# Designed miniproteins, single chains, continued (5): the designs that were tried, part 94

Each design is a single chain, and the fold is of that chain. pLDDT is the mean over its residues in the fold that is shown.

## One batch from the design tools (miniprotein)

Design m19256
Fold by ESMFold2-Fast:
Structure m19256 (fold): chain A 94 residues (1-94)
Amino acid sequence: SAAEELVREIARRATEAALRTGKPELAVAGLELLYAWRERLPVEELRKRAEQIQDPAMRELALLLAETLEAIRAGDFARARELWERMVELALRL
């Protein structure tokens, strides 16, 4: 499906970006997106987990991940790509 292909593309790009920038958080985010999509995790469950993160930047990253998953499931691939770019920008500031 187009959604599955986008999730796999984001995960691949996340790993490449992590290796290039030295930011392992990007690879972790990509893998978490792939896992959540394949396991059909509710977006609300991801948001609840994110709210438990004490570090504000990591919490924001996790919330953006949940929103990216929601956009992919809604078929809004333009929004999903925009949200992914915001996650990359945030991670680069860590």
Scores: mean pLDDT 84

Design m19257
Fold by ESMFold2-Fast:
Structure m19257 (fold): chain A 80 residues (1-80)
Amino acid sequence: SHMKYNADLIEESLVRLAKQDPEKAARAAGAVTDAALRMSPEQRKEWAEALDKSAEKFKELGYTVAAEAFQAARDRVRAA
């Protein structure tokens, strides 16, 4: 779907950012959270899943700061 395509592109961009600057990736997680909170429940669910997937990948790569920030972002989006 169009939404899945957009999520994949965002994930790729965030992985690249986490590799170059983990702190900047953590700040990006905050911005994504703020945007997601203004979306429909269905879109928030997709964003929470994308954030969870990114957090898992960052954890596997050893990007602890980015992983923790994305886990917190996931939890905030799910709580909304």
Scores: mean pLDDT 76

Design m19258
Fold by ESMFold2-Fast:
Structure m19258 (fold): chain A 85 residues (1-85)
Amino acid sequence: PLPEPVPLSEEEKKYLIELAGSGDPSKQAGSVILASESGDKELLSEVYREIAKTTEDKEFIERLAKHAEKLGDLESAKEIRKILE
């Protein structure tokens, strides 16, 4: 059985969003892993939005948009896709 998701504090959530916006691929990967493990879909969608703003890799941006759609966050997916235009 999978362990129950560990909830993050508001400070930890802000820190992950800052890592996502850093432009550092290693920090961004860490923010995705930790947000995913928290089970907080809204946090994970926000992390995807912040990462998408820092990269020029159109395929990576589209992948992030699809991940947001799978979380049920269609608004975040639309916002991410606007970066491609």
Scores: mean pLDDT 79

Design m19259
Fold by ESMFold2-Fast:
Structure m19259 (fold): chain A 81 residues (1-81)
Amino acid sequence: MELSPEEQKKLAELARKLADAAEAGDVDGAVEQAKKLAELLGLSLSDDEIAQLRAAMADPAQAKRIAEFWRKAAEELEKKA
């Protein structure tokens, strides 16, 4: 399904906020942005998926990888918007 330019821009904003929260070590903020991102895609995060994200965020190396991933995703989405 094709995303509109407006939907792509909103997705990019949420991805950037998730990356920022992950870089800051803000576990609750990262989970909140991930839930909003999933909702925009018509998905919901399970309690298990949320628990896995919280565990990953507690590890600084994993949090850094999460931040880098979503930062790059936001940049790619912004190029299309």
Scores: mean pLDDT 79

Design m19260
Fold by ESMFold2-Fast:
Structure m19260 (fold): chain A 92 residues (1-92)
Amino acid sequence: SIDDAKKYIKDGDIDKAIKIVDDIIKQNKDPKEVGKLYYEIGKEYIKKKDYDKAIDSYNKSIDIYEKNKLDPMRTMEIAVEVLAIAVELVTK
């Protein structure tokens, strides 16, 4: 369930969270919530300094929002975060 995915994200158990998100995607249900979950997964990877996985998760969030024409402002905010991470990786 979405609530189980949120719990695993908070606990830092990202692999379990991803398995639940993948199951939700296969059902073509709730793209707005799926996009939000990938964004939260990306944030947890940032905390772990796993920037490549964070960028991947943020890009999955962006892709879901864009394909479903959801929250253009939020999509732009996430894209800016991706650019900031990419700059940090290149400059440090």
Scores: mean pLDDT 78

Design m19261
Fold by ESMFold2-Fast:
Structure m19261 (fold): chain A 87 residues (1-87)
Amino acid sequence: SAEREQAIEEVKAAKKEEILESLDQLRATAKKKGLLTPEIEKLIEKVKELVKKPETEENIEELAEAALELGREMERRRREAGRELLE
């Protein structure tokens, strides 16, 4: 719950354009490092679509949850890539 509440606060504080720029940088960096999977691409697109919606409480919560899911999937993929290097 604390993680979700923090994500909601960050979404409320961030400008739409800043979130979109961060997502584009995240995608470009992930692609360059070989971390970009179809699932991560789908999550990035989901977050981009949610950012474009009106700033209602429901939409902000949905955006925060989608951003957390993207973060968790990125962390999972980074760990998998790290294990491949330790082979």
Scores: mean pLDDT 79

Design m19262
Fold by ESMFold2-Fast:
Structure m19262 (fold): chain A 62 residues (1-62)
Amino acid sequence: RLLEALRFAIEKVREGVPDEEVIRELQTRFGLPEPLARTIVEFARGSLEAGHVPRLEPPVFE
């Protein structure tokens, strides 16, 4: 579920969907609470903007 939700968020953010909309879709589609959905979207956005290495929560990626 969590991995699939993250991939979904990455795809939506890449398509240009606003963060708030992606958060809402994650809550509705995957049944995630808002804080978790928000964290997933922040991860997806950071990854896409940085290209390879986002500078947020460094220990989370290793």
Scores: mean pLDDT 70

Design m19263
Fold by ESMFold2-Fast:
Structure m19263 (fold): chain A 100 residues (1-100)
Amino acid sequence: SAAEEQALVDTLQQVGALLKQAKEAYEAGDYETAKAYLEQAFAVVRQAVADLTDRLLRLFLLQTMIKELEELQEEYKDDPEISALLAKMIEELRALKAAL
């Protein structure tokens, strides 16, 4: 539906802003704030997947987020804590996608 398409766009914009804040905090050396923003972004994605009734929109959201998190994991590959957190998030999103 048009309303669910708009909700998807709004979700992607909100998640993008949170991931940008996570990156800025990480680059500033504030790793706890970076982790908090990553966890907030992940919670927004999980809520959006639960709220979306359109299977194709759910699939698109999950595929888009997996790609974004994989790119972020490559960028932060030398940080074991951030890399492990991103790997866990990617695994959970892949499991949600497989369950569709």
Scores: mean pLDDT 86

Design m19264
Fold by ESMFold2-Fast:
Structure m19264 (fold): chain A 85 residues (1-85)
Amino acid sequence: MKATIRVKGDTALIEVEGATREQAEKLAKKALELGATDVIIRLEGNVATIIVRGLTLEQALELADFLKELGADEVTVYDNNGKEV
């Protein structure tokens, strides 16, 4: 699976291609454990969109590492300025 995380303010938009519902739910649980105040999961075809609120960029990077543990082949993270980190 391939994942992109875009951080803007206190919101991380996570788009995962090839994720199962179980993988999306595990990611949402991890986000809440890291201190997220709200997590929304939307599944549309082969793409899971997870909207996470209340995390820092550093915590979003921990979610990127967790995505690799879930079997992501590629994870790209963009900071608040749209720059890859």
Scores: mean pLDDT 84

Design m19265
Fold by ESMFold2-Fast:
Parts: structure tokens; C-alpha cells; sequence
Structure m19265 (fold): chain A 89 residues (1-89)
């Protein structure tokens, strides 16, 4: 239930940022897709890592996107970086 609400919020963020921060919008869409397919936090982290890898998005790419975004949005991207690092371990 809560992950479904998060997915909806992430899709709204993608629409909000698509014109000014298209890379952030793309990451928000990937997060929403992972949240829809993964009802648990463990499955969410695995699904997110799989989707990022499938789309060729690296930790370095995420860090560059975070640098180009406002601090209030960059926090979400940095959280994604931490999830990916844990999934690689």
C-alpha cells in the first residue's frame, strides 16, 4: 500500500521535472516502476538495481545527475546511490 503511494508521487515528480530536469524525471520513473513491481523494501532495492543496470545507469551517472539538481531533489537521488551500493555488495 505505502509503496504504491510512493510510486504515484514519483510519477508526479517525473511530470513536474521532465522539462527542467529530464534526467531526474527519468530516475523518478525508474523508481516508480521498481516500487510498483516490488511490494517489499528488499525486493524494491533488487528491482531498482536491475532496472538501473538494464538501462546502463551507473553510480557515476547518478552522482552527476545529483550535482545538476536542486538540494531538495538531489536527496532522493543520493538515496538511490546508497541502495545501488548496497545491492552491489
Amino acid sequence: MQLKSIAESLRLDAQKYKDKYPEVAKISEILAEAAEHAPTPEQFARELYRLLKERGITIEDLEEIAKKTPPYVAGGIRYVIELVKRAEA
Scores: mean pLDDT 73

Design m19266
Fold by ESMFold2-Fast:
Structure m19266 (fold): chain A 76 residues (1-76)
Amino acid sequence: DIVIPPELQAELDRVLKELMELMSTLSEEQRAEVRARALELFAEMYKRIEAGEPVEEAVRRLIEGLRRLIEEMKEA
């Protein structure tokens, strides 16, 4: 069983909500790019967990990557 601490899950949910709200202001082409990059970040998280990284660390890296993606899209 993979258990994500409630505080960390809440943070992930907030970041994903911010990303979805940002995406609603983007073109279809930009949304496709954001979806592809987000999917890649999730794939990297699962790959790290399968390689033996602690779930909490892998999820924190995912949150950091998603926050960076949001920052980049706001600058564009």
Scores: mean pLDDT 81

Design m19267
Fold by ESMFold2-Fast:
Structure m19267 (fold): chain A 83 residues (1-83)
Amino acid sequence: MEKLEKLKEVVKKYIDELAKVAGLPQETVDRLKELADKSPVAGAIAAVRLANELSRKYGEQDPELAEKLRELRDKLVEEISKI
């Protein structure tokens, strides 16, 4: 289905942007993308949970990182809402 393929594309793009912003290990990126390939919804949930955990853990020490993570999540939600 075109809609599921678009969701997969959006989720993988979010994973790549999250990896750049948060400095994620390649192993973590590969795992999230593999999950998104099997289930775009599960991949989106896992990536957002990781971003929320990073924001919670580092938000007090790096408010700029926390803000970038929030902006990426808002962009993901907006892109998904267009599908």
Scores: mean pLDDT 81

Design m19268
Fold by ESMFold2-Fast:
Structure m19268 (fold): chain A 71 residues (1-71)
Amino acid sequence: MSPIEALLKAAELVREAARAEAEGRLDEAQRLMEEAIKVLTSNPSVLAFLGGEEGARAFVEEAFRRHLEKL
């Protein structure tokens, strides 16, 4: 998976996680967030670009927050 594909896939998973959270599907939201983090951390270029595991987590959490604010 290319770095761009990993970022786009993670962003889509986070968007779906926010929808699941808003609908009360907490287990599904948690699963989707974990998948998003896994996608980012499994790509060495993305992991390095985001500043390691902490940066990848921050990216996912920020995207999740933005989507929740719109719902």
Scores: mean pLDDT 80

Design m19269
Fold by ESMFold2-Fast:
Structure m19269 (fold): chain A 95 residues (1-95)
Amino acid sequence: MKELLLDQAAALALMTAGVIELELPKLPEEEKEDAKRIAELLRELAEAAAAGDIEKARELAEEVIREAEKHKNPEISKLAITTAESVLRLLEEAE
């Protein structure tokens, strides 16, 4: 069960990173840098979760929330925050 929860956390983070990356070309230039940063953090989060590094994954999820809260696009912000919050719940259950 723990491995499955960590794989779910990794899959959620990767899926959201992929969605943001697909939207990047459509965003105003001023939003691209922050959105790219959020996608990069989500990919690092997925890698940490898949590796079973719960502590690092938690720190990265918290950083995703912090960066997303500053982001101007409300849909990207909400998607990233919701994903990071879901990942944090899965990490807590995996412990």
Scores: mean pLDDT 87

Design m19270
Fold by ESMFold2-Fast:
Structure m19270 (fold): chain A 80 residues (1-80)
Amino acid sequence: HMSMEEIKELLREGIELARAGRVEEGARVGQEAIDQIKTDEEAEEARPLVEELQRLMLRALDTPDARAALARLEALRAKE
């Protein structure tokens, strides 16, 4: 049901969310778009947007802020 135009728009939305610091939401929206890709032709057309989103996600994960957030979550899980 989802058109390639809709998939590309969701990927752009995910990229915009990631750039705004809403990395978890951006990843979720991007993954929903990727889950709608069913053919190799669709995957190739979406590839530049998927690669851009992945690049933004990797940079976010490799920041001091992302590492600090992960440390806080781990400390919260370790509490009694």
Scores: mean pLDDT 73

Design m19271
Fold by ESMFold2-Fast:
Formats: sequence, structure tokens, C-alpha cells
Structure m19271 (fold): chain A 70 residues (1-70)
Amino acid sequence: PTKVIEYIARPKSDPSAPAIQIVLEQDGDKVVLTIIDGLKIEEKTFDSLEEAKKYIEENYEILDEKEVVI
């Protein structure tokens, strides 16, 4: 089953910015990170969940985290 982790986070580069949604999906050997900031949608691919989580922690202040298994 696919592992999905949903974050509500704020960019560390702009602490005045509104909270955004980040969706982290693991499908097989690849991890896809989707950043949803209103109309701006950005996608990044990582080789592991650990690398993706580290990227989030380095660039965003995590306000909420929810894990779902599909």
C-alpha cells in the first residue's frame, strides 16, 4: 500500500506567509513531495522518505502532521 503523509507547514523563508499544505507520497522506491501554496503547486522527487522529511524540516516549520496508509 502507498504511504501518504500530509503536513500543514509554513515556509521558513517567509514567516509571515500563510500556512501551506505539503503531501508526501511513497510509491515503491520513489517518494514524491507535492507543495500546495494556493495556486502554486510544486513537485519534488526523492529517493527515500528520510530525505524528503529532512527537506521539509530544513525548509518549513511543521504545524501539523497526519499519516495515512492507502
Scores: mean pLDDT 78

Design m19272
Fold by ESMFold2-Fast:
Structure m19272 (fold): chain A 81 residues (1-81)
Amino acid sequence: MSIEEKVFELFMRHYNPRAPTVVVDRDELVELILRKLNLPEEYREEVLKAIDLLIKAELLTDAGDGKVELTEPVYEELLKE
């Protein structure tokens, strides 16, 4: 499974369109995903590409100014160790 597929599955599994949303910096989201999936820094580009795909799939909303909006259950899952 590609890094992009792993990120997509994580978002799909915890996506709840009825839940509140959270706005975060794209850079913060990249760090959270790298940590959650236990990926080294060398995979940052693949995670950035996955974020662009998530925006295209409407699982993330581009909030402008380098920020993205995601559902709170996905964000909470990313914060778990």
Scores: mean pLDDT 82

Design m19273
Fold by ESMFold2-Fast:
Structure m19273 (fold): chain A 98 residues (1-98)
Amino acid sequence: MVEEQVEQWIEDIEKIYGIKKEDIRKRAKELMEKEKKPPVVAYYEAMGEALAEKEPDPELAELIREQGRLLGLLAVEPGATRDRLAAEHAARIAAYHA
């Protein structure tokens, strides 16, 4: 199920933003092999990085990358770590909009 959802998201990103799905897969594989990240974490981070490259505002681009990392971690790491990371990300979004 997760693999099917990831493939659909990659396809949607390619259609909406013109980002090549092969580039997302290549980066996810790199994260899995070099950084030993679980597949779901690697794909969320790769998607976030690809979307951030399309954002001209560097501050917003960093928030997009951070959201990708957080979504991946939230998929595999329940509990106190998840709650802390979600709170930290929410605080950064609030600071950007202030």
Scores: mean pLDDT 71

Design m19274
Fold by ESMFold2-Fast:
Structure m19274 (fold): chain A 68 residues (1-68)
Amino acid sequence: MKEKLLEAAEELEKKGILDAAKSLRSVAEATDTVDPELALAIARQEFLELPEEDAKIALEVLDKVEKE
């Protein structure tokens, strides 16, 4: 899980969505202490606070991580 979240964060950085990438890196580190499901829920909540276009892209990337 942590590795997939870090890869997703790097993808978001390449797309210029730096705030989402930073949030996802923090969530990846949190998976060492919290359940992966809770970590993903936190990431989703943080992404909803982003600008609408950035939130849409970040949520699509997060959905891909959850399906794997």
Scores: mean pLDDT 77

Design m19275
Fold by ESMFold2-Fast:
Structure m19275 (fold): chain A 84 residues (1-84)
Amino acid sequence: KIKEILDLSDKYLEMKKKLDSLKEITAEDVEKLFKSNNIKSTGDLERDLKLIEFRAKAAEEIKTLLAQGSTEDSILSFADFYGL
């Protein structure tokens, strides 16, 4: 449902914000972020970083769709496409 997608979107935006604040990013930092948000990591640092970036961008677009008054079905379809 839409609430679960919005909650997950907020988690990915927060994860990206945390990573952007770090001078250097380690695998331990990424694992801690996934664990604290109850999201399963892939175990690959580069892939996990790309997933966070990809889904955080999708989360920003979901917020734009909401602000534009897009339908729930449209938002759900968009989120599903990005694995949210």
Scores: mean pLDDT 79

Design m19276
Fold by ESMFold2-Fast:
Structure m19276 (fold): chain A 81 residues (1-81)
Amino acid sequence: MKLTPEQLEAEVLLALAHMIGAIARLAVKRHPDNKELKELAKKIEEVVEQMEAAYRAGDLETVRKLFEEAVKLLKEMNEKL
C-alpha cells in the first residue's frame, strides 16, 4: 500500500490527535472535580472523531484544520490547570 504525501501527513496528524486525547484524559483523571477540564476533554474527543470521519471521507484538508483545533483546545486545557 502506497500513501500519498497528503495521506501520510493526515495519518501522522491523526496519531498525534489520539495522543492529545490521551493527555486530555490523564488531565481529567488528575483533576476529577474540574468540570472545565472535563468539558474541554469532551470537545477534544469530538474533534478526534471528526478527524477520523474526515480521513475516511478523503477530506485531508479538514483533517489538517481539525488538528489545529485539537491543539488549540489542548492549550486551553493547560491554561485551566
Scores: mean pLDDT 85

Design m19277
Fold by ESMFold2-Fast:
Structure m19277 (fold): chain A 75 residues (1-75)
Amino acid sequence: EPAREAELAERYYQLSVEAYRQGDLSAHRKYNSLGVGYTIRLIGLQLDGVPGADRELERVLKAQKEAQEEIDKLS
């Protein structure tokens, strides 16, 4: 379900940023990988024409960009 995949992707991107702030690079990589995995699932749902997938994918891509911007500020 697009909303569920999006919620999980956003949560993992947030956890990835928090792990980076704490200096836990292992957790950072793990959570970022999980966020990317759910983003890929959302892309699959969008390609299959599942209702709501376009909107949820845009939301997740924004969250991923914001997470990367936060990491860049900490680097």
Scores: mean pLDDT 87

Design m19278
Fold by ESMFold2-Fast:
Structure m19278 (fold): chain A 60 residues (1-60)
Amino acid sequence: SLEEEVERVLEQIRNAKSLGEAVRIYQEFHRQIRDWPREERVRAIQRVSDVLHELVEKHM
């Protein structure tokens, strides 16, 4: 399901070895979901970007 794909990406970002790896995972995910329904895509990007932002704040 789309939810399972989002959870997979969130786990990958949380387990990223560096901030650079997390950003690369985010960029690839954003690229992969281009063809998702707009509402699902917006929700997914919001959730993933929130987790990435928390990692950035933690490592600043």
Scores: mean pLDDT 81

Design m19279
Fold by ESMFold2-Fast:
Structure m19279 (fold): chain A 74 residues (1-74)
Amino acid sequence: SKEELIERAEELIARLRELKAANAADPETVALLEHLIDELEYLKRNLETDGHLSLEQVRAAIDRIEAVVDKIEA
């Protein structure tokens, strides 16, 4: 659902912000994490404003970002 995807995006943004704080001394990692946060904020905004992206497109994008976050945390 739309509400579920918004919640997933918010959870991933929180995780990415924690990773950014933990990696503050690594500018390349910080830049990557900031890019992923910006992408999630865009996806969340699209869901909140009933923008042009379908729920399926947003879910696929969130799934891709979650996989990247999982690799960084590993």
Scores: mean pLDDT 84

Design m19280
Fold by ESMFold2-Fast:
Formats: sequence, C-alpha cells, structure tokens
Structure m19280 (fold): chain A 70 residues (1-70)
Amino acid sequence: MDALSVEEARRLAEEAKKLPKTATSIAAAAITAIGLEEDIRLNPEASEEEKRALREAAETLLRVAREGLA
C-alpha cells in the first residue's frame, strides 16, 4: 500500500497552493513531493493512471516549492 492515496495526494497539492510562501510551507511541499515520488518508485505494480496522478500531485507540490524559493 502506498503511503498516500491518489485522493489524499491531490488534496495535499491543492492545499499547498493556498498556503503562504514561508520556509515551512516550502519545506513541507518539497518533502511531500519527494514522498510521492518514492511511493511511485516503491510501488511499480500501481496502475499507470495512479502513477500519473501521484506524479501530477508531486509536480504541483514541487512547483509550489520552486515559486516560494524564487
């Protein structure tokens, strides 16, 4: 079982967009994105659709972190 469901991952990405761009929010977004990428790596049997959804959530979280660093 993945650490996060697709629904939870999507919710975390949407919530991250609404957070202020503080060091804490940036770190949280980056850490969550890393966790999602690791979940994809550790669950090769997950469907292509599930992997895509998790990767899209990770990309959104990384974008939030990058925006906060810029």
Scores: mean pLDDT 73

Design m19281
Fold by ESMFold2-Fast:
Order: C-alpha cells, then structure tokens, then sequence
Structure m19281 (fold): chain A 76 residues (1-76)
C-alpha cells in the first residue's frame, strides 16, 4: 500500500539523515577552529544527501535540506 511504501521511504531517509548528522558532528570535533572549511564540507554533504533522498522520495528532499541547514547552524 501507499502508506507502507511511505513508511519504508521515511525509514530510509531517516537513516541517511542520522548518518549525515553523525558525520557533521565528527567534522566539528576533528576541525573545530576552521569554520569556513567545515561549512564547505557541510554544503557538499548536504548536496550528496539531498540527491540521494530525491532518488528515494522527491517529496522529502526539501525537508531533509531544511533539517541539514538547521544542523549546520547549530554545529557552527
């Protein structure tokens, strides 16, 4: 059913978002003083994650982009 497919897609997107958050936090720990470098790496990661999400569910791409932007603001 559509609802079952939506749940599977949400789980896949959630796993990707969780992995992205873990990587962003790790980057801040490794290079805390180079904000410009970290900001650039976050933007590259965002593009890769959003592109992957579009292949799973176009409808979720914008909300994932917004969440990654919020994480970037919180971490930097």
Amino acid sequence: SASAEQKRNQNEVNMLLGSAETLMLAMKVVSPSDKDYISTMFDKLKKQVVDAVKEISDDQAQQVADKLDQLKSEIL
Scores: mean pLDDT 82

Design m19282
Fold by ESMFold2-Fast:
Formats: sequence, structure tokens, C-alpha cells
Structure m19282 (fold): chain A 74 residues (1-74)
Amino acid sequence: SELEKGLQLIKDGKYEEAIRLAEELYRQGRVDDAETIYQAVLLDPNAPEEYKKKALEKLIEIGVERLVEAVEKV
């Protein structure tokens, strides 16, 4: 699966490719899979700071979108 591929890219130290895959999954509406990959990058102690920052920014964006959806449900 694309999620498994993203997690494997992180294990291989290919953080840029993992971030790009997560962005593609988010674009496809696969929000949960994208979020999982962003979280894996953010929590990886070996990930460069620039990729952790990108992952955090995307996770905040996803969190805001989910909060808006939750408010619309009452």
C-alpha cells in the first residue's frame, strides 16, 4: 500500500520522498494515511529538522480542517 511505502521510505532515510508521498495522498483525499506518514516523520529522532517542520505544519493544517468539520456537525 502507499502507506506501507511511505513508512518504508522513512526507515530508509528518504524523508523528502516520504513527505512528497504524504502530500500526494492528502491530495487524493487519503487524509488518515497522509497524517500517519507526517506523524512518523515528526516523531523520527533521525529526521532532519526541515522535514519535521514541514510534517508539523501539515499536521496542524489537517487538525484545523478536522476541527472545522467537527464544528459543522454541531
Scores: mean pLDDT 82

Design m19283
Fold by ESMFold2-Fast:
Structure m19283 (fold): chain A 94 residues (1-94)
Amino acid sequence: LDEAIAARKAEDLANAEALAKKALEYAQAGDTRKSAVLLASAGILIASSGEPPSKTIADLLAQANAAMDTQESAAQKALRQQLTATAKALNAAR
């Protein structure tokens, strides 16, 4: 059996799993931007492998995406309010 092919697939899947796990951790911590980048990177690695993700990887991606969606919504609301208030204050001052 070709150990090199098996090793490459295992490496890509392990890397995708690690990125998905980090993405979930960052999403739960409110770091939505870092989480989004890591999720995109994990998705690219899975697509490049040509194989569907394992249940473990699929579950991690689903959890990270759900946490991202929730956190991104909250962060976007807070950021939008902050930017709107700041822009109005700056425009009024100038």
Scores: mean pLDDT 73

Design m19284
Fold by ESMFold2-Fast:
Structure m19284 (fold): chain A 74 residues (1-74)
Amino acid sequence: PYLLELQLSYIVGLYKQGKFDEAKKRLDKLIAYLNSFSSTPITSAEQLVETFAKNPYISPELVKELKEAVEKLK
């Protein structure tokens, strides 16, 4: 649980620094990792945000920041 939050914090930090390519690569790796465990694949960053919004182990503030970063780059 805390490792997922740490990865999300790092990705959001990269977006805030303007390192969009690095942030996208990290986000894509996270989606691929999650899809390795799920029969219902995450096919978009929007679905990833929705999935984390339902996770009680992830900070709502961090989910909000991730959503804003994803919308900004859409």
Scores: mean pLDDT 73

Design m19285
Fold by ESMFold2-Fast:
Structure m19285 (fold): chain A 107 residues (1-107)
Amino acid sequence: SALDEARRHVGEAVRALEKAYEALKNGDFEKAAQYFDEASRHAERAAQLADKAGIPEAHELFVRASEAFRKAAEAFKNGDKEKGIKYLDEAYQHVAEALRVLDEAAA
């Protein structure tokens, strides 16, 4: 289903984030930015799938998450760790809220 595909893309975003954090731990801001961009693309796909499933609240939250991951990627690429962390916190909040909305819609 579109909801199962959306959840799969969230899982792929989480895997990209795990790799991004490993890159940050190693001081590799360029590689971390690439993985945050990958997480952004998966969040964008989850948004499209939530829209297809007729869940506009989850669509909006995944769009916000995708934008926040992209802003985090740009911040880390520019060496702005403070802004990068701020945008990551925003992205995580939006993903968590989107997953809650998907769970409520599936009940």
Scores: mean pLDDT 88

Design m19286
Fold by ESMFold2-Fast:
Structure m19286 (fold): chain A 100 residues (1-100)
Amino acid sequence: SLSDILKLIGLALRAIGLLIDLELLKEKIKEKFKEEEIPEEIKKLIEEAERLLREALELAREALKNGITEEKIKKIEELLEEAEKKLKEVKEKLKELEEK
């Protein structure tokens, strides 16, 4: 339906916004810290967030091409929610590093 298409577009825009946030975080880290100063846990969280966002966008593309279902929309929402959680964890851990 048209409403499903609009919902999918909204989710794709949310994914793009989170990708922009991720790139801004990566640039902030690069400006403030040397590679060896960045904990492995933060690097893994960034990699996981990027993977989740790419998977969400690929699923959105597949849904537009092969059919939009409630299950696909729900999966995209879940992927975006997990990516957002990972980004929040990165921000929290970076605050801990800023004063060290």
Scores: mean pLDDT 86

Design m19287
Fold by ESMFold2-Fast:
Structure m19287 (fold): chain A 114 residues (1-114)
Amino acid sequence: SKEELRLWIVADLLGVALISTLDIVARLLEKTDPELAAEARRFSDELSEQLTEIVKEKDFETRLEKYEELARKVKAFLADMLKRSTDPRAQKLLQDGLATVDNILELLEEMRKL
């Protein structure tokens, strides 16, 4: 149905948004913490490979569960970077990234309850 197609599209867009959040954080960190920026970029590359496999999943519930796992991995990584960051500007950026990922994870979890 059109409703089912829309749910699949939204789930995939949320998955892309997780990787995009890491890419934006990495780019914005380049001037304040280039080492942390490089770590975020490498992690984004690794998770992008996982995203290409998730998009191939034909069962919707399983695809959502894999996106939720992807979101939890991004959240854990950003939380670790925040603990290691000493620059207030970098800390603010990482906090904003974490808030974005938390919102995406909540939406994915709610979609799985449908």
Scores: mean pLDDT 87

Design m19288
Fold by ESMFold2-Fast:
Structure m19288 (fold): chain A 85 residues (1-85)
Amino acid sequence: SSQQQFDQLLSQIGGLRDDILDTYRYSLGNNLDPDETIEKLNELLEELERTLDQAADVDPSRRDWLEGVRQDERDRVKKIIEDLK
């Protein structure tokens, strides 16, 4: 069902959000190269944004709410990247 597809995509979005934070924390804890971490964070953000687009296609009525999630995640990743520089 469309509801099951939407819920699965929201679960994937949650997992990607966790992966972004885990990538950042792991980088700080292990003194990893900031450039490699930034590349990985940008890849995860792109995947998250694609998943948000898929969720909006499944339920267009949630598009404005999903755009809010996108903006919040862009701002969060930008702050994380600035903290790594």
Scores: mean pLDDT 89

Design m19289
Fold by ESMFold2-Fast:
Structure m19289 (fold): chain A 55 residues (1-55)
Amino acid sequence: SEKEIEEVKKETEERIEDVRRWLERRGVTDPAVAEAAEQQIRDEGEARIEEIKKS
């Protein structure tokens, strides 16, 4: 449903913010590492949205 898709999008954005803060606290400054982590989270979010669309 539309509401579930909106929740997944919100959760995905929050998880990206969380991982950015976590990497900063750990002193990880390599942009490639941050980009890879963000991409993994986005890919997971998109997969969940596709699953919702099938239901």
Scores: mean pLDDT 82

Design m19290
Fold by ESMFold2-Fast:
Formats: C-alpha cells, sequence, structure tokens
Structure m19290 (fold): chain A 71 residues (1-71)
C-alpha cells in the first residue's frame, strides 16, 4: 500500500541521514511525503526533507520543499 511504501521510504531516509547522506535523505523524505494522504505525516516528512537538504548545503531544494508545507 502507499502508506507502507511511505513508511519504508521514510525509514530509508532516516538511515541515509544517520550515514551523513543528507541529499539522499531529503529525496527519500520527499518521495515518502508524496505517498501519504495524512496531512500531519506529510508536513513532518517535508520538514525532515527541508532539514536534510539544508544539511547537504542544498538551500534551493530546502526552500522549495519548505514552500510545500502548509498546502
Amino acid sequence: SGMEEARRLAEQGDRARAQGDYRRAGDLYVEAARLTDDPEVRTELLRKAAGAYAQAGDFESAIKVGREIGE
């Protein structure tokens, strides 16, 4: 299901972040956010993605993802 896929991607994102692969973590969190229908979960995943992109020095992606929060 989309919910199970979203959870799997979010867990992969958490692992990537723990390994210092912040760009990959951001990408995985964005993908997980797109598969969830829960606005609270989506917002949390997008916040994690924005934080990961910022840690990677990718401020353009961080700002872009931040704009999706509150849609």
Scores: mean pLDDT 88

